Designed miniproteins, single chains, continued (3). Designs and how they scored, part 48

Each design is a single chain, and the fold is of that chain. pLDDT is the mean over its residues in the fold that is shown.

## One batch from the design tools (miniprotein)

Design m9645
Fold by ESMFold2-Fast:
Structure m9645 (fold): chain A 96 residues (1-96)
Amino acid sequence: MEERKKATEEMLERAEAVKKRLQELVAEAEKTNDPKKLQEILQEVQDLTTEFLTWASEQMEKYPPPSKEDMEALLKAGLEVLKLSQEAIKKIEALL
């Protein structure tokens, strides 16, 4: 039980870190007028999101959430990361 709960907590913690980094990348994009820098930030947003979702999917398969509440928390966190990523991409593309 401890391994599955620990994996859930680690995934939730990483989701929060990813959300924070996505917000920082958007703020950085809004401060630059360099198209090359904007493209680099856009790539980082895409890579960060893909890496997180791939890793989290593999973790959930290896360590299934121990409760319905844990599963709901992880699904909510994943959807929030995806939504913030989509909003970040849209904002950065509008600056290109």
Scores: mean pLDDT 86

Design m9646
Fold by ESMFold2-Fast:
Structure m9646 (fold): chain A 80 residues (1-80)
Amino acid sequence: REKQQTLLEIFKILGDLIEGKISESEAKKKIAELMKNLSPEQQKVVEELWKGIVANRDNKEKAEKLLEEAARKLEALLAS
């Protein structure tokens, strides 16, 4: 339950980063604090997603696709 809320907050921050509503440094700090509440498997998915979004900051479509793919993976982990 708390893990689901934490993931929703992380996804909101990443969405704001993709839209340019928040700085990369500010998003990184907020996500790092939220990740303390996640399992190691969930943390790996979030870390890979962060790296992918940062690498594709010039390609909003690619960044949004990575966010959607990670959401599906994290929902599967929560359902298990």
Scores: mean pLDDT 78

Design m9647
Fold by ESMFold2-Fast:
Structure m9647 (fold): chain A 90 residues (1-90)
Amino acid sequence: SEMEAVLARARELLTRLGLLEDGASVLATARRLLEEGAPEAELRLAKAYLEGTIAVLEALERGLEEAERVNEEKLAEMEPIVEEVRAQRA
């Protein structure tokens, strides 16, 4: 089902970002609505909310990946400078 696919995607992103505990309540609520056969309007609203959450999580993941890449590049640049400073103080 479309809702099951959206729930799976949201859980995957939350897990990768280490936010599964923070998102657990939202995922549990959406699953309960699906399992209880909630009205179509409520299911559509829950799906739209999860899709919005997925978009935010995907943007956060991209931002974190870019920040990690920049940080790794800067650490690599600083390592020889740190060694040079240590040599000058020896």
Scores: mean pLDDT 82

Design m9648
Fold by ESMFold2-Fast:
Order: C-alpha cells, then sequence, then structure tokens
Structure m9648 (fold): chain A 108 residues (1-108)
C-alpha cells in the first residue's frame, strides 16, 4: 500500500490506477484512493472518472472526494469528467449546475 501510494505520487499511472481499484473494492482507505485518483486525473487517464464514480458508489470515496477528481478532469477538458461532475452535483440537489455540466459533456 505505501509502496503503491509512493509510486503513484511519483507519476506511476499503473500504481495510481491499482490504488483507485483497491479503494473501490474497500481494500484501502478512501483518502488513499482519492489521492491516487487525483494523480490519474493529472496524468490525463480517461477512465479515472468512471473509477472515481465506482469508488463513490461502493462508499470508498466521499461525495466531496469524487467531486474533486471530477473537477480536475473537467478542467482538463474531459467529457467523462464533466459528466461525472454533473452527476455529483445532481446528487447534491444542484440540478441547474448539473444540467450545465451534462450539456458541456455532450458538446465535447
Amino acid sequence: IEELLRRAEEGDVEAARRLVELAAEGRVSGEQGARAARALAEAGDPEVASLAMEALASGALSLEQAEEVAERLAEAGSAEGQAALGALLDQRGDRERAAEYYARANAL
């Protein structure tokens, strides 16, 4: 776990992906999973939005942690990140902002 986190922070995309998968399975802390997901988002991994949403659904990530990952992907121009951010805003009851992000995702 410590070795995977250290490698992920050093830019090892495979180590970061593995940590997010382990967090979704409940085998590592959500905090460690969130850090790995942020590293993947910074590396431009297109699947990190779906991995973060799976981790949220399993309870491994909080809504706030999943939003942080989705925001980084959306800022990078990811359609998947914009769609994920829309879904998270909808869960918070901010449906107007959610609709805006869904529209942006569909326009990409």
Scores: mean pLDDT 72

Design m9649
Fold by ESMFold2-Fast:
Structure m9649 (fold): chain A 89 residues (1-89)
Amino acid sequence: MEVLEKVKEELLEMLDKLIEQGIDVEKLKELKEKVEKAETAEEIAEVLVELAKLTLSKDPSAVDVEEVEKRLEEEKKRVVELLKKLEEE
């Protein structure tokens, strides 16, 4: 499924941007490893949930968190839509 790989690549790019911005780099690296190892939409969705929790638990400290959160929500919607389509089979 090439669509899953595309979503995975976009999520990795977003994680790299978060790491570059200095937001909880160690935990973001762990999430990046999970994305790289992920083979299913469910695994990608778990990473998105962990990212959402991480951004919600951390007050904006050093960076444009609003832009990052917006991109995370867009990616989460893509993964949820992919999961729904897979379940309808």
Scores: mean pLDDT 67

Design m9650
Fold by ESMFold2-Fast:
Structure m9650 (fold): chain A 60 residues (1-60)
Amino acid sequence: GGVITSEEDAERDRKIAEGKATLEDTPGMSEEEFNYFKENFETDVAHQTAADLHKIAADI
């Protein structure tokens, strides 16, 4: 459901996942909400990185 510009959506999601998003990339969020969101996805990225490293180590 819903139609969103795929290119814009993918770019935004990538910036968010990489921790490179700024408040200007999320105009609907307050500064406090953005900081909370940044902490949340930063933690998620750390977990993802740990999982990837563990997978690589397990293959050794």
Scores: mean pLDDT 58

Design m9651
Fold by ESMFold2-Fast:
Structure m9651 (fold): chain A 97 residues (1-97)
Amino acid sequence: MSEQLKRFVELSKKFLEFAKKDPEKAKAYIEQLYRDNYDADGRPRSGVVRFVLFIAPKELLELRDKLVEEIKKITGVSDAAARAVADYLLTEAVLPP
């Protein structure tokens, strides 16, 4: 659990640094990721992402929700779009490449 938490914190920090440095580029990236990977109901098309969200411990989901709010403040994207990138970063933290 601590290694997944550490990975998610580091990935979140790196993404927020990118978003603060270039909010317009970050916004375009987030909106494209959401468009390509989420259905009309705002659910991930990837079974892997859905599985990670199902098994993720409460502490990681709470950090994901905090990341969503920070992304929205920096980029102005919708809740759904911000959640999409947060979900993908969480998936990378739980299932590293």
Scores: mean pLDDT 84

Design m9652
Fold by ESMFold2-Fast:
Formats: structure tokens, sequence, C-alpha cells
Structure m9652 (fold): chain A 58 residues (1-58)
């Protein structure tokens, strides 16, 4: 499916939070979550700059 840039970012943030809550002391999970969030923000920024209304769901 496709999401708006805002919905895409919210979904990635929600999934990252859930992963961190399940693995609070796991440094690898923390780094992966940070990396995924950084990538999601870059995808959203590019989509907005290009005038894209939709991005593929994560």
Amino acid sequence: GYLSPEEYLAEVERKAQEALERNPDNAVVQRVAEHELAKAREIVQRAIEEGREKVPAP
C-alpha cells in the first residue's frame, strides 16, 4: 500500500518505539531503530521536496 509522507514517518516511529520497548537494553536494536528513523526522515523530506503525495508503506 501507499501512505502520505506524514503517515509513513508515523508508522516507522511507531514500529521503532515498539522494538525499543521490547528490547530496552539492546544496543543493536537501538542503533537499527535510529538508522531506520533517519532513513525514513530522509525519504519523507525527499518526497515533500519532489511534491510526492504518496510513499510506499514500510
Scores: mean pLDDT 80

Design m9653
Fold by ESMFold2-Fast:
Structure m9653 (fold): chain A 108 residues (1-108)
Amino acid sequence: MEDELAEALGLKSPETARRVLELVAKAIAYKKQGKFDEAIEYAREAVRLLRENADPSSLAYQVAKRVEELIAEGKEEEALDTLISFVRDVVKRVGAEEYFEKLEEKYK
């Protein structure tokens, strides 16, 4: 599970994969509260971890690059939705939905 999650995110470290999920869960929680500035801050940190640690040929690296471009263009909601959608797809594909749901509940 954790190794499959890291692989699906283009990462070698399960610890980094867990950190990315935690940051995205925080971004979701703050977005739901209407706190877009805080949501974007957590999204930027998640994307930074992906850009620094993910395989450049991975889909995760490409998504992280696209999210950075959207933020730079001032398209913060599209950036958040792009990152959240990607992470939810990864979580569903590797069967980590229950783990991610618990992270979302933790940061409500």
Scores: mean pLDDT 85

Design m9654
Fold by ESMFold2-Fast:
Structure m9654 (fold): chain A 62 residues (1-62)
Amino acid sequence: MTLHPRVVLRTVRVRPGEERLELDVVESADVNISPEQAERELERALEEVRERLGVVGLQDLR
């Protein structure tokens, strides 16, 4: 079975009334597949996330 690391956006509640978006890897595929392949999959996922954030403008993130 081939598992690939996935980057998922989730909201983490730090304090009551305060929530933040956090990136999380839902799979441990970095251990199940070759390190180089897992790294490429992670970079691809991160690039997709960056593209989505870039479309929003990222002015607040700086």
Scores: mean pLDDT 54

Design m9655
Fold by ESMFold2-Fast:
Structure m9655 (fold): chain A 60 residues (1-60)
Amino acid sequence: LPTDNQQRTQSSRLTSQLTRGWPQDVQNQVYDQVVSIWQQNRDNPLLAQQQIQDLLQRFS
């Protein structure tokens, strides 16, 4: 598995890239939730990734 730091950095970049065209307030909400998910699941990157995908689907 990638390191916690690598996973977090990549998730942040992907979130920014996917939400680039969205309203700024929505982007901020998504970013805050992504950070929260990583904080809650820092020892389980796979679960964090799944929750992030679920989050992005709610806004798509």
Scores: mean pLDDT 70

Design m9656
Fold by ESMFold2-Fast:
Structure m9656 (fold): chain A 56 residues (1-56)
Amino acid sequence: SEAERVAEIIDEQLRAHVESAGETPEDATVASLISRAVDITIDDRERSRRLNEELR
């Protein structure tokens, strides 16, 4: 499910980029989007875990 969520975020960002720029993003841009999507997903999960720990 995490991998599926990351793929969805990447797909949405790629579509937005193509629609806005009218062209396919470069490999470097794609790599950046992938890295950011992964970081966001990891950070979101870590944030939820920390909140649960702090409340206890």
Scores: mean pLDDT 68

Design m9657
Fold by ESMFold2-Fast:
Structure m9657 (fold): chain A 74 residues (1-74)
Amino acid sequence: MSLMDKINEAETVEEQQKLLQQYKDQLAASISDPEVREQVSSLIDQAIAALPTNPGLSAALVSAANLIKVEHEL
């Protein structure tokens, strides 16, 4: 089950940002390549920042970060 499903169930921006911060921490900790780590972390930071004004962009950025991590470590 994706963290995105939990984020979509959360009704407050604060809870969604907390879940995204947790996701960023887990994702960054599992990536050893500094270039990939910076790209993924940047995308999640942008997603957290976009959440109050553009939740659709936030969701897309989180999905992109997850895909980069999965594809890189496949």
Scores: mean pLDDT 75

Design m9658
Fold by ESMFold2-Fast:
Formats: sequence, structure tokens, C-alpha cells
Structure m9658 (fold): chain A 69 residues (1-69)
Amino acid sequence: DGVDAAVEAGRKGGIEGYNEAVKQGLPTEGGKIGSEFTGIVAGWEAARQGLGADGGYEAGKSAGLSMVK
């Protein structure tokens, strides 16, 4: 359903945010696993707002990149 799609997209977005941070040489909290988890949470939040996979992915990517510290 839309929730599962948004959550899965968020997870993938989180990983992509981590990959972008690594490409830029930026340190991340929790590494890839931490970014994946925050992406899942962002995807769930996107689903709560009625957003589908595209919204979940963008939210996850933003959340994953925000783990840069």
C-alpha cells in the first residue's frame, strides 16, 4: 500500500543521503545504518501526510543527509 511504498522509498532515500555525504567527505552520525533508519522514519512521516513513494524518498534523502555531524 502507499504506506509501505513510502517507508521503503524513505529507507532507500536515507541510504542515498548517506552516500551523498560520503561523496562530499562529510562525517555522519550512525553511518549507513543510522541514515537508513532515519530514512525509514521520514518515509513513515511522509505517508502520514498522504505522500507516496516519491515524497517518502525525498524525505528520507533529506533525513539521511541531515545525519552529517
Scores: mean pLDDT 76

Design m9659
Fold by ESMFold2-Fast:
Structure m9659 (fold): chain A 85 residues (1-85)
Amino acid sequence: SMDSLIFKVSVLLDEIRKAILNKDVDTMNKKLEELYSLMKDPILREEVRRLAEEMQKLYNDPTATRKQIDDLIARYHNRIVALLE
């Protein structure tokens, strides 16, 4: 169901957020790939691909703040959920 898919997206995005905050790039990339594989729509897949690129930039930026990570995850959560509805 759509509600089940939205729930899975929310869980995976929270796991991605926790992984980058812990500097665990392997888990971050694994969870991003899981999120990508969950998407059947090519528009949603492109959103996940862009999220992955932005997360990798933040991971590689020593000046990146927790707020920037939280704001990025919130923006992509809102965009993906809006596209699913």
Scores: mean pLDDT 88

Design m9660
Fold by ESMFold2-Fast:
Structure m9660 (fold): chain A 68 residues (1-68)
Amino acid sequence: SMEDLEFFRKVWEQLVKGELDKSDIEKLRREAEEQGRKELARMLDELLTAVSDKETVQKRAAEYRAAG
């Protein structure tokens, strides 16, 4: 819905500004599921996956630097 898209845009903007972190996104995803906002929950789940993948890449880069 338009409301779900507008809400997601605000979440994305806050994430880019550093006002939200991964745990905030996890909470918002659960709240969207509880409210039956399936489209919003899917969009937030995709965002959470992308953030988690970035953390994995950063962790592996740190391990590589420690190894030489």
Scores: mean pLDDT 77

Design m9661
Fold by ESMFold2-Fast:
Structure m9661 (fold): chain A 78 residues (1-78)
Amino acid sequence: EAEAVRAEIEAQLANLDANLAKALARAKTAADKERIRQFAEMLRALLEGRVDEALALSPPELHPEVEAAAAELREILA
């Protein structure tokens, strides 16, 4: 059901925040912290349906995969 999927997305977003904090605490360089933050923000944008932001945070070669994932998620939530 759509409600169950939305609840799962909320759980994944909460896990993303916790995992991001842990990963940032373990990172030793500014470059590593930036890479971790960008990856987490891309996943957050995708899960929230902000496709344009997710695309801006991903390399161009991954755009077709990001767009396909966004379309799949939208279909499931419709």
Scores: mean pLDDT 74

Design m9662
Fold by ESMFold2-Fast:
Structure m9662 (fold): chain A 72 residues (1-72)
Amino acid sequence: TPDEAVRKTLMELNRRFRSDPRLSEDQVSQLMAELARHANRLRADPSLSTQQVVDEIRKKGDELLKEALEKV
């Protein structure tokens, strides 16, 4: 289901963020909260396929990680 695909993608990104020694637990929690909000916005758009939603979540995850690392 779309819900399962989104949840699995968010869980994958959570594991990825937690494995990065440059990020604190608080930073990981903040990034995951922002990703969850972004995922909810994407899921509200009926024109997007499940694959497009998953791809956009992954892209947003990469953007958020880059921003977090730039702020030191």
Scores: mean pLDDT 82

Design m9663
Fold by ESMFold2-Fast:
Structure m9663 (fold): chain A 87 residues (1-87)
Amino acid sequence: SLVDLLEEMGEEVVEAVERNEPVERIEALILRHYIRIQEAFPDLSEEVVAEINKMVRDLSQAVLDNESVEKIREIAEKGIKRVEELA
């Protein structure tokens, strides 16, 4: 499902941050998941696309700002919840 792919993205980003992966690798990871979601779900509503784009932007920004694992997890959980509420 869409939620399953978003949960996979969030989990892998959190794990990469916990492993102290380079920011460039985490950014590439986020982009790979984003492309996968777009390819799997090409006909999402504008509202759902906007929330996914916000989640991706917030995750990317938090990684660039060297935010805590707890903050990254919070961003992922809130983004997933917003998409689930619209679906």
Scores: mean pLDDT 86

Design m9664
Fold by ESMFold2-Fast:
Structure m9664 (fold): chain A 71 residues (1-71)
Amino acid sequence: MKALVEQLLKKLDELAELAEKVGTPAGKQTAKDARELKKLLEKDPSLFSPEELEQAISHIDGVKQKLLELQ
């Protein structure tokens, strides 16, 4: 549980930085959404099940790859 939450928090930071660096309006919205989700997880680490945390991590990795391709 804790390790998955820590991984998701780290990946949300990485996503926010990458999305801001892209500089598109969609990127700015993605960065904002990532930061808000991080705040929610920091307040309540039990917000997601282990399966939901794994799915979220997978989705973030996919979005990061897509953003890198669009640079």
Scores: mean pLDDT 78

Design m9665
Fold by ESMFold2-Fast:
Structure m9665 (fold): chain A 67 residues (1-67)
Amino acid sequence: SLKEQARELAREVAKKLMEEGKTPDEAISEAARIVYEKLKDKLTQDELNSAVVAAARAAMEAVDEYK
């Protein structure tokens, strides 16, 4: 599903950014932004909002696991 793809991408991005020394807030914000940029031209506004929210949640989970 698109939501699952967005979550997986966000987790990968957040982990990468944490490994590079970014703060939790920076990692979460950047992961959500990347998901938005990749999907904004492919999804409706409602689908995009759902995917970005799922991505932000997944990034938060990945950051918490990294701690």
Scores: mean pLDDT 82

Design m9666
Fold by ESMFold2-Fast:
Parts: structure tokens; sequence; C-alpha cells
Structure m9666 (fold): chain A 81 residues (1-81)
């Protein structure tokens, strides 16, 4: 049975989280693009906003804040499903 939308979102968010921890922006962008491709318009808007804030935190070298924003974004996406 294919994984549920929620399971796919959680899996991709975990991979994005690991990429952030590893400072691997290329891998992060690949998983973020895949996340956006599986979401509908409403959930995609939430994800885009969250990813923008995550990137801002990474540019400021605030990895803890980036991970906090990522977790909040995950919760908002799951509520919108």
Amino acid sequence: MPPSKEEQVRELMEKIKEAIKNKDLKTMEEYAAKLLSILDEKSRGIAKRGMLLVLEAIEKKDIEKALEILEETLKEILRSL
C-alpha cells in the first residue's frame, strides 16, 4: 500500500531536517522541491512560507531556529491536510 500523504510529508520533512543539520543545502532543496510537488495549493503555500523562514535562519547561521521553524511548518502542513 502506498504511504499516506501524512507519512510522505513526515518522511520528507525528516530528510530536510537531516540536510539542515549536515549543512547540505543541495539535498535540502531537492527534498523541499519534492515536498512542494506532493502538496495541494493550500498546504504548498504553508510549506513555501516555512521554507523561506528556514532559509533565512540558515543564512544567519541559526540552525536551532531553522529546526524550530521546520517543526512548526510540519505541524501547520499536517493541520492543512
Scores: mean pLDDT 83

Design m9667
Fold by ESMFold2-Fast:
Structure m9667 (fold): chain A 66 residues (1-66)
Amino acid sequence: SVRRRTLVIASDEDAANAVKELTELLVESGVPEEEARRFAEAAVDGAVATYRETGEPVTLEVEIPV
C-alpha cells in the first residue's frame, strides 16, 4: 500500500516544514533518518526550484510505501 501526502511550497518556511514532515513520514515508514532527510531535501529542492522559476505556489505530492 502507499500513503499519499500533499504539501504546498510557497515560501522558504513552507520548504523547511516540508522537509521536516517528509523526513518524519519516511522514518515512520522504516527509512533510516539520514536517508529520509536526504530524500526529503532532494524532493523539496525540486519544488523550490520550480517555485523560484514560476513565482507560483508548487503542490508536491509524495507517495510513501506503507
Scores: mean pLDDT 80

Design m9668
Fold by ESMFold2-Fast:
Structure m9668 (fold): chain A 55 residues (1-55)
Amino acid sequence: GEAAEKAAKVAKENADKPHEELNKALAEVFEPYKDLSADEAQAITQAAVQAANSL
């Protein structure tokens, strides 16, 4: 949902940056969803990065 939309926007803005920078920016997006498992958060992150790359 909305988390994926925000993640996609952040990933698009940081697509050229290293993974660490992207994770840092996405940490703020995931703050309201911090109860998620790392697996869930990473899946959203990867989906967003791939979506941004596929522009």
Scores: mean pLDDT 66

Design m9669
Fold by ESMFold2-Fast:
Structure m9669 (fold): chain A 94 residues (1-94)
Amino acid sequence: SLADKLRAIRDEFVARMRELLAAETDPARRAALEEIRTLVETTIQEIIDENLSREEAKAALDRTLAYLRAAFPDATGGLALAEETVARAKEALE
């Protein structure tokens, strides 16, 4: 149930990130969007695969988001989707 909810959140995020990537022609911005997609996707998958506790899972999501904000401050659209996705994943963990 929880794993299925997290997979659904992950899959929706990936689909929305692919829409941003399809609209982006700048190679550096595309690289930033792809790294944002990969890191959020990987973090959610790790939570599922490692059966992280709710506290560990929330901490992992917060660490990933903090890193992305620091590494890609100008990737406004990608960061907005990452923030929304992290919030939804944290809500599912309640």
Scores: mean pLDDT 89

Design m9670
Fold by ESMFold2-Fast:
Structure m9670 (fold): chain A 87 residues (1-87)
Amino acid sequence: DFEKILEEFNKLLQELAKNYTDDEIAERLGDILLDFAYKLLNYDTPLARALMRGALAFYEERGPDSLTPEQREKLEAIRAHLERLEA
């Protein structure tokens, strides 16, 4: 359910804003973006595509050595999916 995924994302961001500093949120944001982008792979909406692009951009800036094997697998799945959709 796309709406449920968005609601969970918004709720998590609100909880982060209440309890964490901007730097702490920035550190956690990459993992959150990656997880939600991966959950949205089956949805073809402008917002889903924006979240997928956001996750890719975030980790490209941080560099590949910052990724766990699981995160790398999710990131490559997201990249392949976007390339297929935009081909």
Scores: mean pLDDT 75

Design m9671
Fold by ESMFold2-Fast:
Structure m9671 (fold): chain A 67 residues (1-67)
Amino acid sequence: MQQAQQLIQQGDQYGQQGNSQQTLQLYLQAGRIGGEDARRQGASDDAVDSFLRQMTQQAKQKSKQTS
């Protein structure tokens, strides 16, 4: 959980610098790590899928510079 949050923060920093590719990569990596951590803690498949979809959507939003 904590590690995924830090990757999101790093992605936001790269986004501020206009590096959309790095932002996208960091958000997707955060989603994968968070999803794996949630599964280890007994989260349902539905909960993990919902989390991954939200992370993918946020990565797209940040990548295309849409507020």
Scores: mean pLDDT 71

Design m9672
Fold by ESMFold2-Fast:
Structure m9672 (fold): chain A 65 residues (1-65)
Amino acid sequence: SSMNEEMNAKVKKIIDEMAKRVQDLEARIKTADKSEVDKLAEEIQKLQEETGKRIAEIRQEAVAG
């Protein structure tokens, strides 16, 4: 139970940090030139993919341990 709470806290912190960065990048996209929009969109996609992978690894380790 405590391990699940610690895991959930770590996951929530990672999600919250990602959400803040995505929100900042999306705000920049709204005022960016077309060439910058593509780069910012790629940064958002990469950030979401890396975050998802990290969360999956944390969850898998918590279940296995």
Scores: mean pLDDT 80

Design m9673
Fold by ESMFold2-Fast:
Structure m9673 (fold): chain A 64 residues (1-64)
Amino acid sequence: SSLLEAARTLAENTAGTEAGEAARLALQGVKSGDRELAERALERARELHNGAIAGLAEQVLKSL
């Protein structure tokens, strides 16, 4: 899945940052089909004003 690959890439590139926490939640949401994790990723990304991770989390939510 292109979405899974995008989530992995973003989580890897932001590892060790607060934005990386949101990216990791989005990745886990894709892997487990967990809507709550994807919603938490979106909320956290919006708090951090990180449009890339917010966009990823929105795509994850649309896929669930």
Scores: mean pLDDT 83

Design m9674
Fold by ESMFold2-Fast:
Structure m9674 (fold): chain A 100 residues (1-100)
Amino acid sequence: SSELEALKEEIFTLVRIAIQETKELTKDPELEAELDRLLAELEAAYRDPNATVEQLEAIVRRIFELIREAITDPKFLEGVEKLEALVREKLAEARRLEAE
């Protein structure tokens, strides 16, 4: 589905933005390496026609958990929580389209 592929791309883009902002705030090379590894895993999954939306959701969940554990700034965390909520809404829509 072209709509499903567009949603997967939107999810990937939003997660990439969250990672980039986290890297810029923290300047932690070990965190940067782990986030880059998870982003590469997410990109591989979204480009794989055999990967499920559930698999994408699992990777996204790990990324946002890692970001929340790394950040202590309450304003930045509020922004991350809003981005995560938006990504979760897009994942729910992607699961609906996958089930069609």
Scores: mean pLDDT 86

Design m9675
Fold by ESMFold2-Fast:
Structure m9675 (fold): chain A 69 residues (1-69)
Amino acid sequence: MNAAEDERLLQELLEEAAKLSEEEIEEARRELEKRGSGKPEDTEEGRLELAIMVVNHRRHQELLEEEAA
């Protein structure tokens, strides 16, 4: 099963999310507000959620660029 692989990827994702600066998190928050999406609170959970979204978005963007090439 891929459970161990998924856990490793999740840990890497959380580590990358933890390395994001407050500025990067605030930028993601502003983008969500601008798009009319929900506005996360300035809580530890909301901040982590934004950080994870940033990392996932970057990964998805890289995949799309490879597909476009």
Scores: mean pLDDT 69

Design m9676
Fold by ESMFold2-Fast:
Structure m9676 (fold): chain A 55 residues (1-55)
Amino acid sequence: SQEELAERAAEVLGVPVESVLAALRTSPVTRRALAHELRKLGHDELAEEVLALSE
């Protein structure tokens, strides 16, 4: 689910879950930016999950 994905991303980024949820729901651009930051931190699989969200 989006919430479970947001919780995992929030943990690795060190930010509130609400901030990640907002980024995931805002636009494809913010979603790609989030995925890029996750890849920089070595979380490629999590980044792919963020990009795979099609809502």
Scores: mean pLDDT 78

Design m9677
Fold by ESMFold2-Fast:
Structure m9677 (fold): chain A 64 residues (1-64)
Amino acid sequence: GTEEALKQRETEIDANVILAEIEEAIKGKLDKETAEEAREKYIEFYEETYGLKREDVERALDEV
């Protein structure tokens, strides 16, 4: 339903934020460790909150 589509869209938006943080780390503006920690926290958040599998969240991040 619509609610499921909105949750999927939120995952895409969060993935874009994580990618932006990784890009900044490559430019030397952020610590790489901080960007990697943010990625892991988002994966854990979506696993716990929405019951998504880690593999599904990682796939969404890779396909952004």
Scores: mean pLDDT 63

Design m9678
Fold by ESMFold2-Fast:
Structure m9678 (fold): chain A 96 residues (1-96)
Amino acid sequence: LDQQLQRLQQLIQQDPNDSQSWFDLGNVYYSRGDYDRSIQYYNQSIQIQPTSGYYLQLGLTYRRMGDNDRAISYYQRSLDLNPNSISSRTLLIRLL
């Protein structure tokens, strides 16, 4: 995962407005259990380009931290951007 982290940092250095690379960095930290850094990088991706998937991952991250109220809020935002998201709808129903 350190190799993937270094590659993503290089991509961001080349294009700091590549929201996908910031999101992928968030996913690396999420998989390592570093939820604070994960949230930081997901927020960076959202600031560049808000997407349903980015809000969904923020919701999943808050759920992993035990913050179900925040998780519900972000699943709702994900669903607002993509009403056809089965994943966001399913996760929201499980917390309501």
Scores: mean pLDDT 84

Design m9679
Fold by ESMFold2-Fast:
Structure m9679 (fold): chain A 73 residues (1-73)
Amino acid sequence: TWAQIEKQAAATAAKIAAGGIDSVSADELNILHAVQAMKAGVDALEAERARARELGLDDQAAIYDQVLDAHKK
């Protein structure tokens, strides 16, 4: 699940902070990078959704809601 992948990425980041980058596997590092990229994308979509709502573009905001909901399942 998304929540489990996010927890795994957080655990990997903690290992790097404590023991350096050589304390983690390539697979763990790839998961961390993928989650960081996905979170940046989600934050950007949430900002665009908020802007669309402020401008009264409810149809555009609804499209962003659908995209964000697809990522939460």
Scores: mean pLDDT 77

Design m9680
Fold by ESMFold2-Fast:
Structure m9680 (fold): chain A 119 residues (1-119)
Amino acid sequence: MEERIDKLAEEAKKEGLESTADFIRGMRAATPDPELALAMAELVYLLAKSKGKKEITVELSDDPEAQLEALRKAVEEAKKNPDIGKVVFKGRDPATGAEVTVTLRVENGEIVAEYRGPL
């Protein structure tokens, strides 16, 4: 797992995507689940290489196994469709029940995150 994450970071750096490479290294360090870290790293790397503007949606879950499965499914969709340049993470605030979305994309090698929700 960690070796694959390091390889993704090096490939991103080789392609001039330094911000993406730094994010991938951060996921390796910050996430205690190496499979979750790898899935997020692969997804961000595929977004960084995308030339398209198509969105995919990942439904967030409080179940770690369901969350990992959803992320892996998003990675496979992004591998099949190089036009996918955005991922929308949808969840709910447990305190208010309000819908929360986080949209991730890569613009000029920089990771852009946009939050929409009550806070």
Scores: mean pLDDT 73

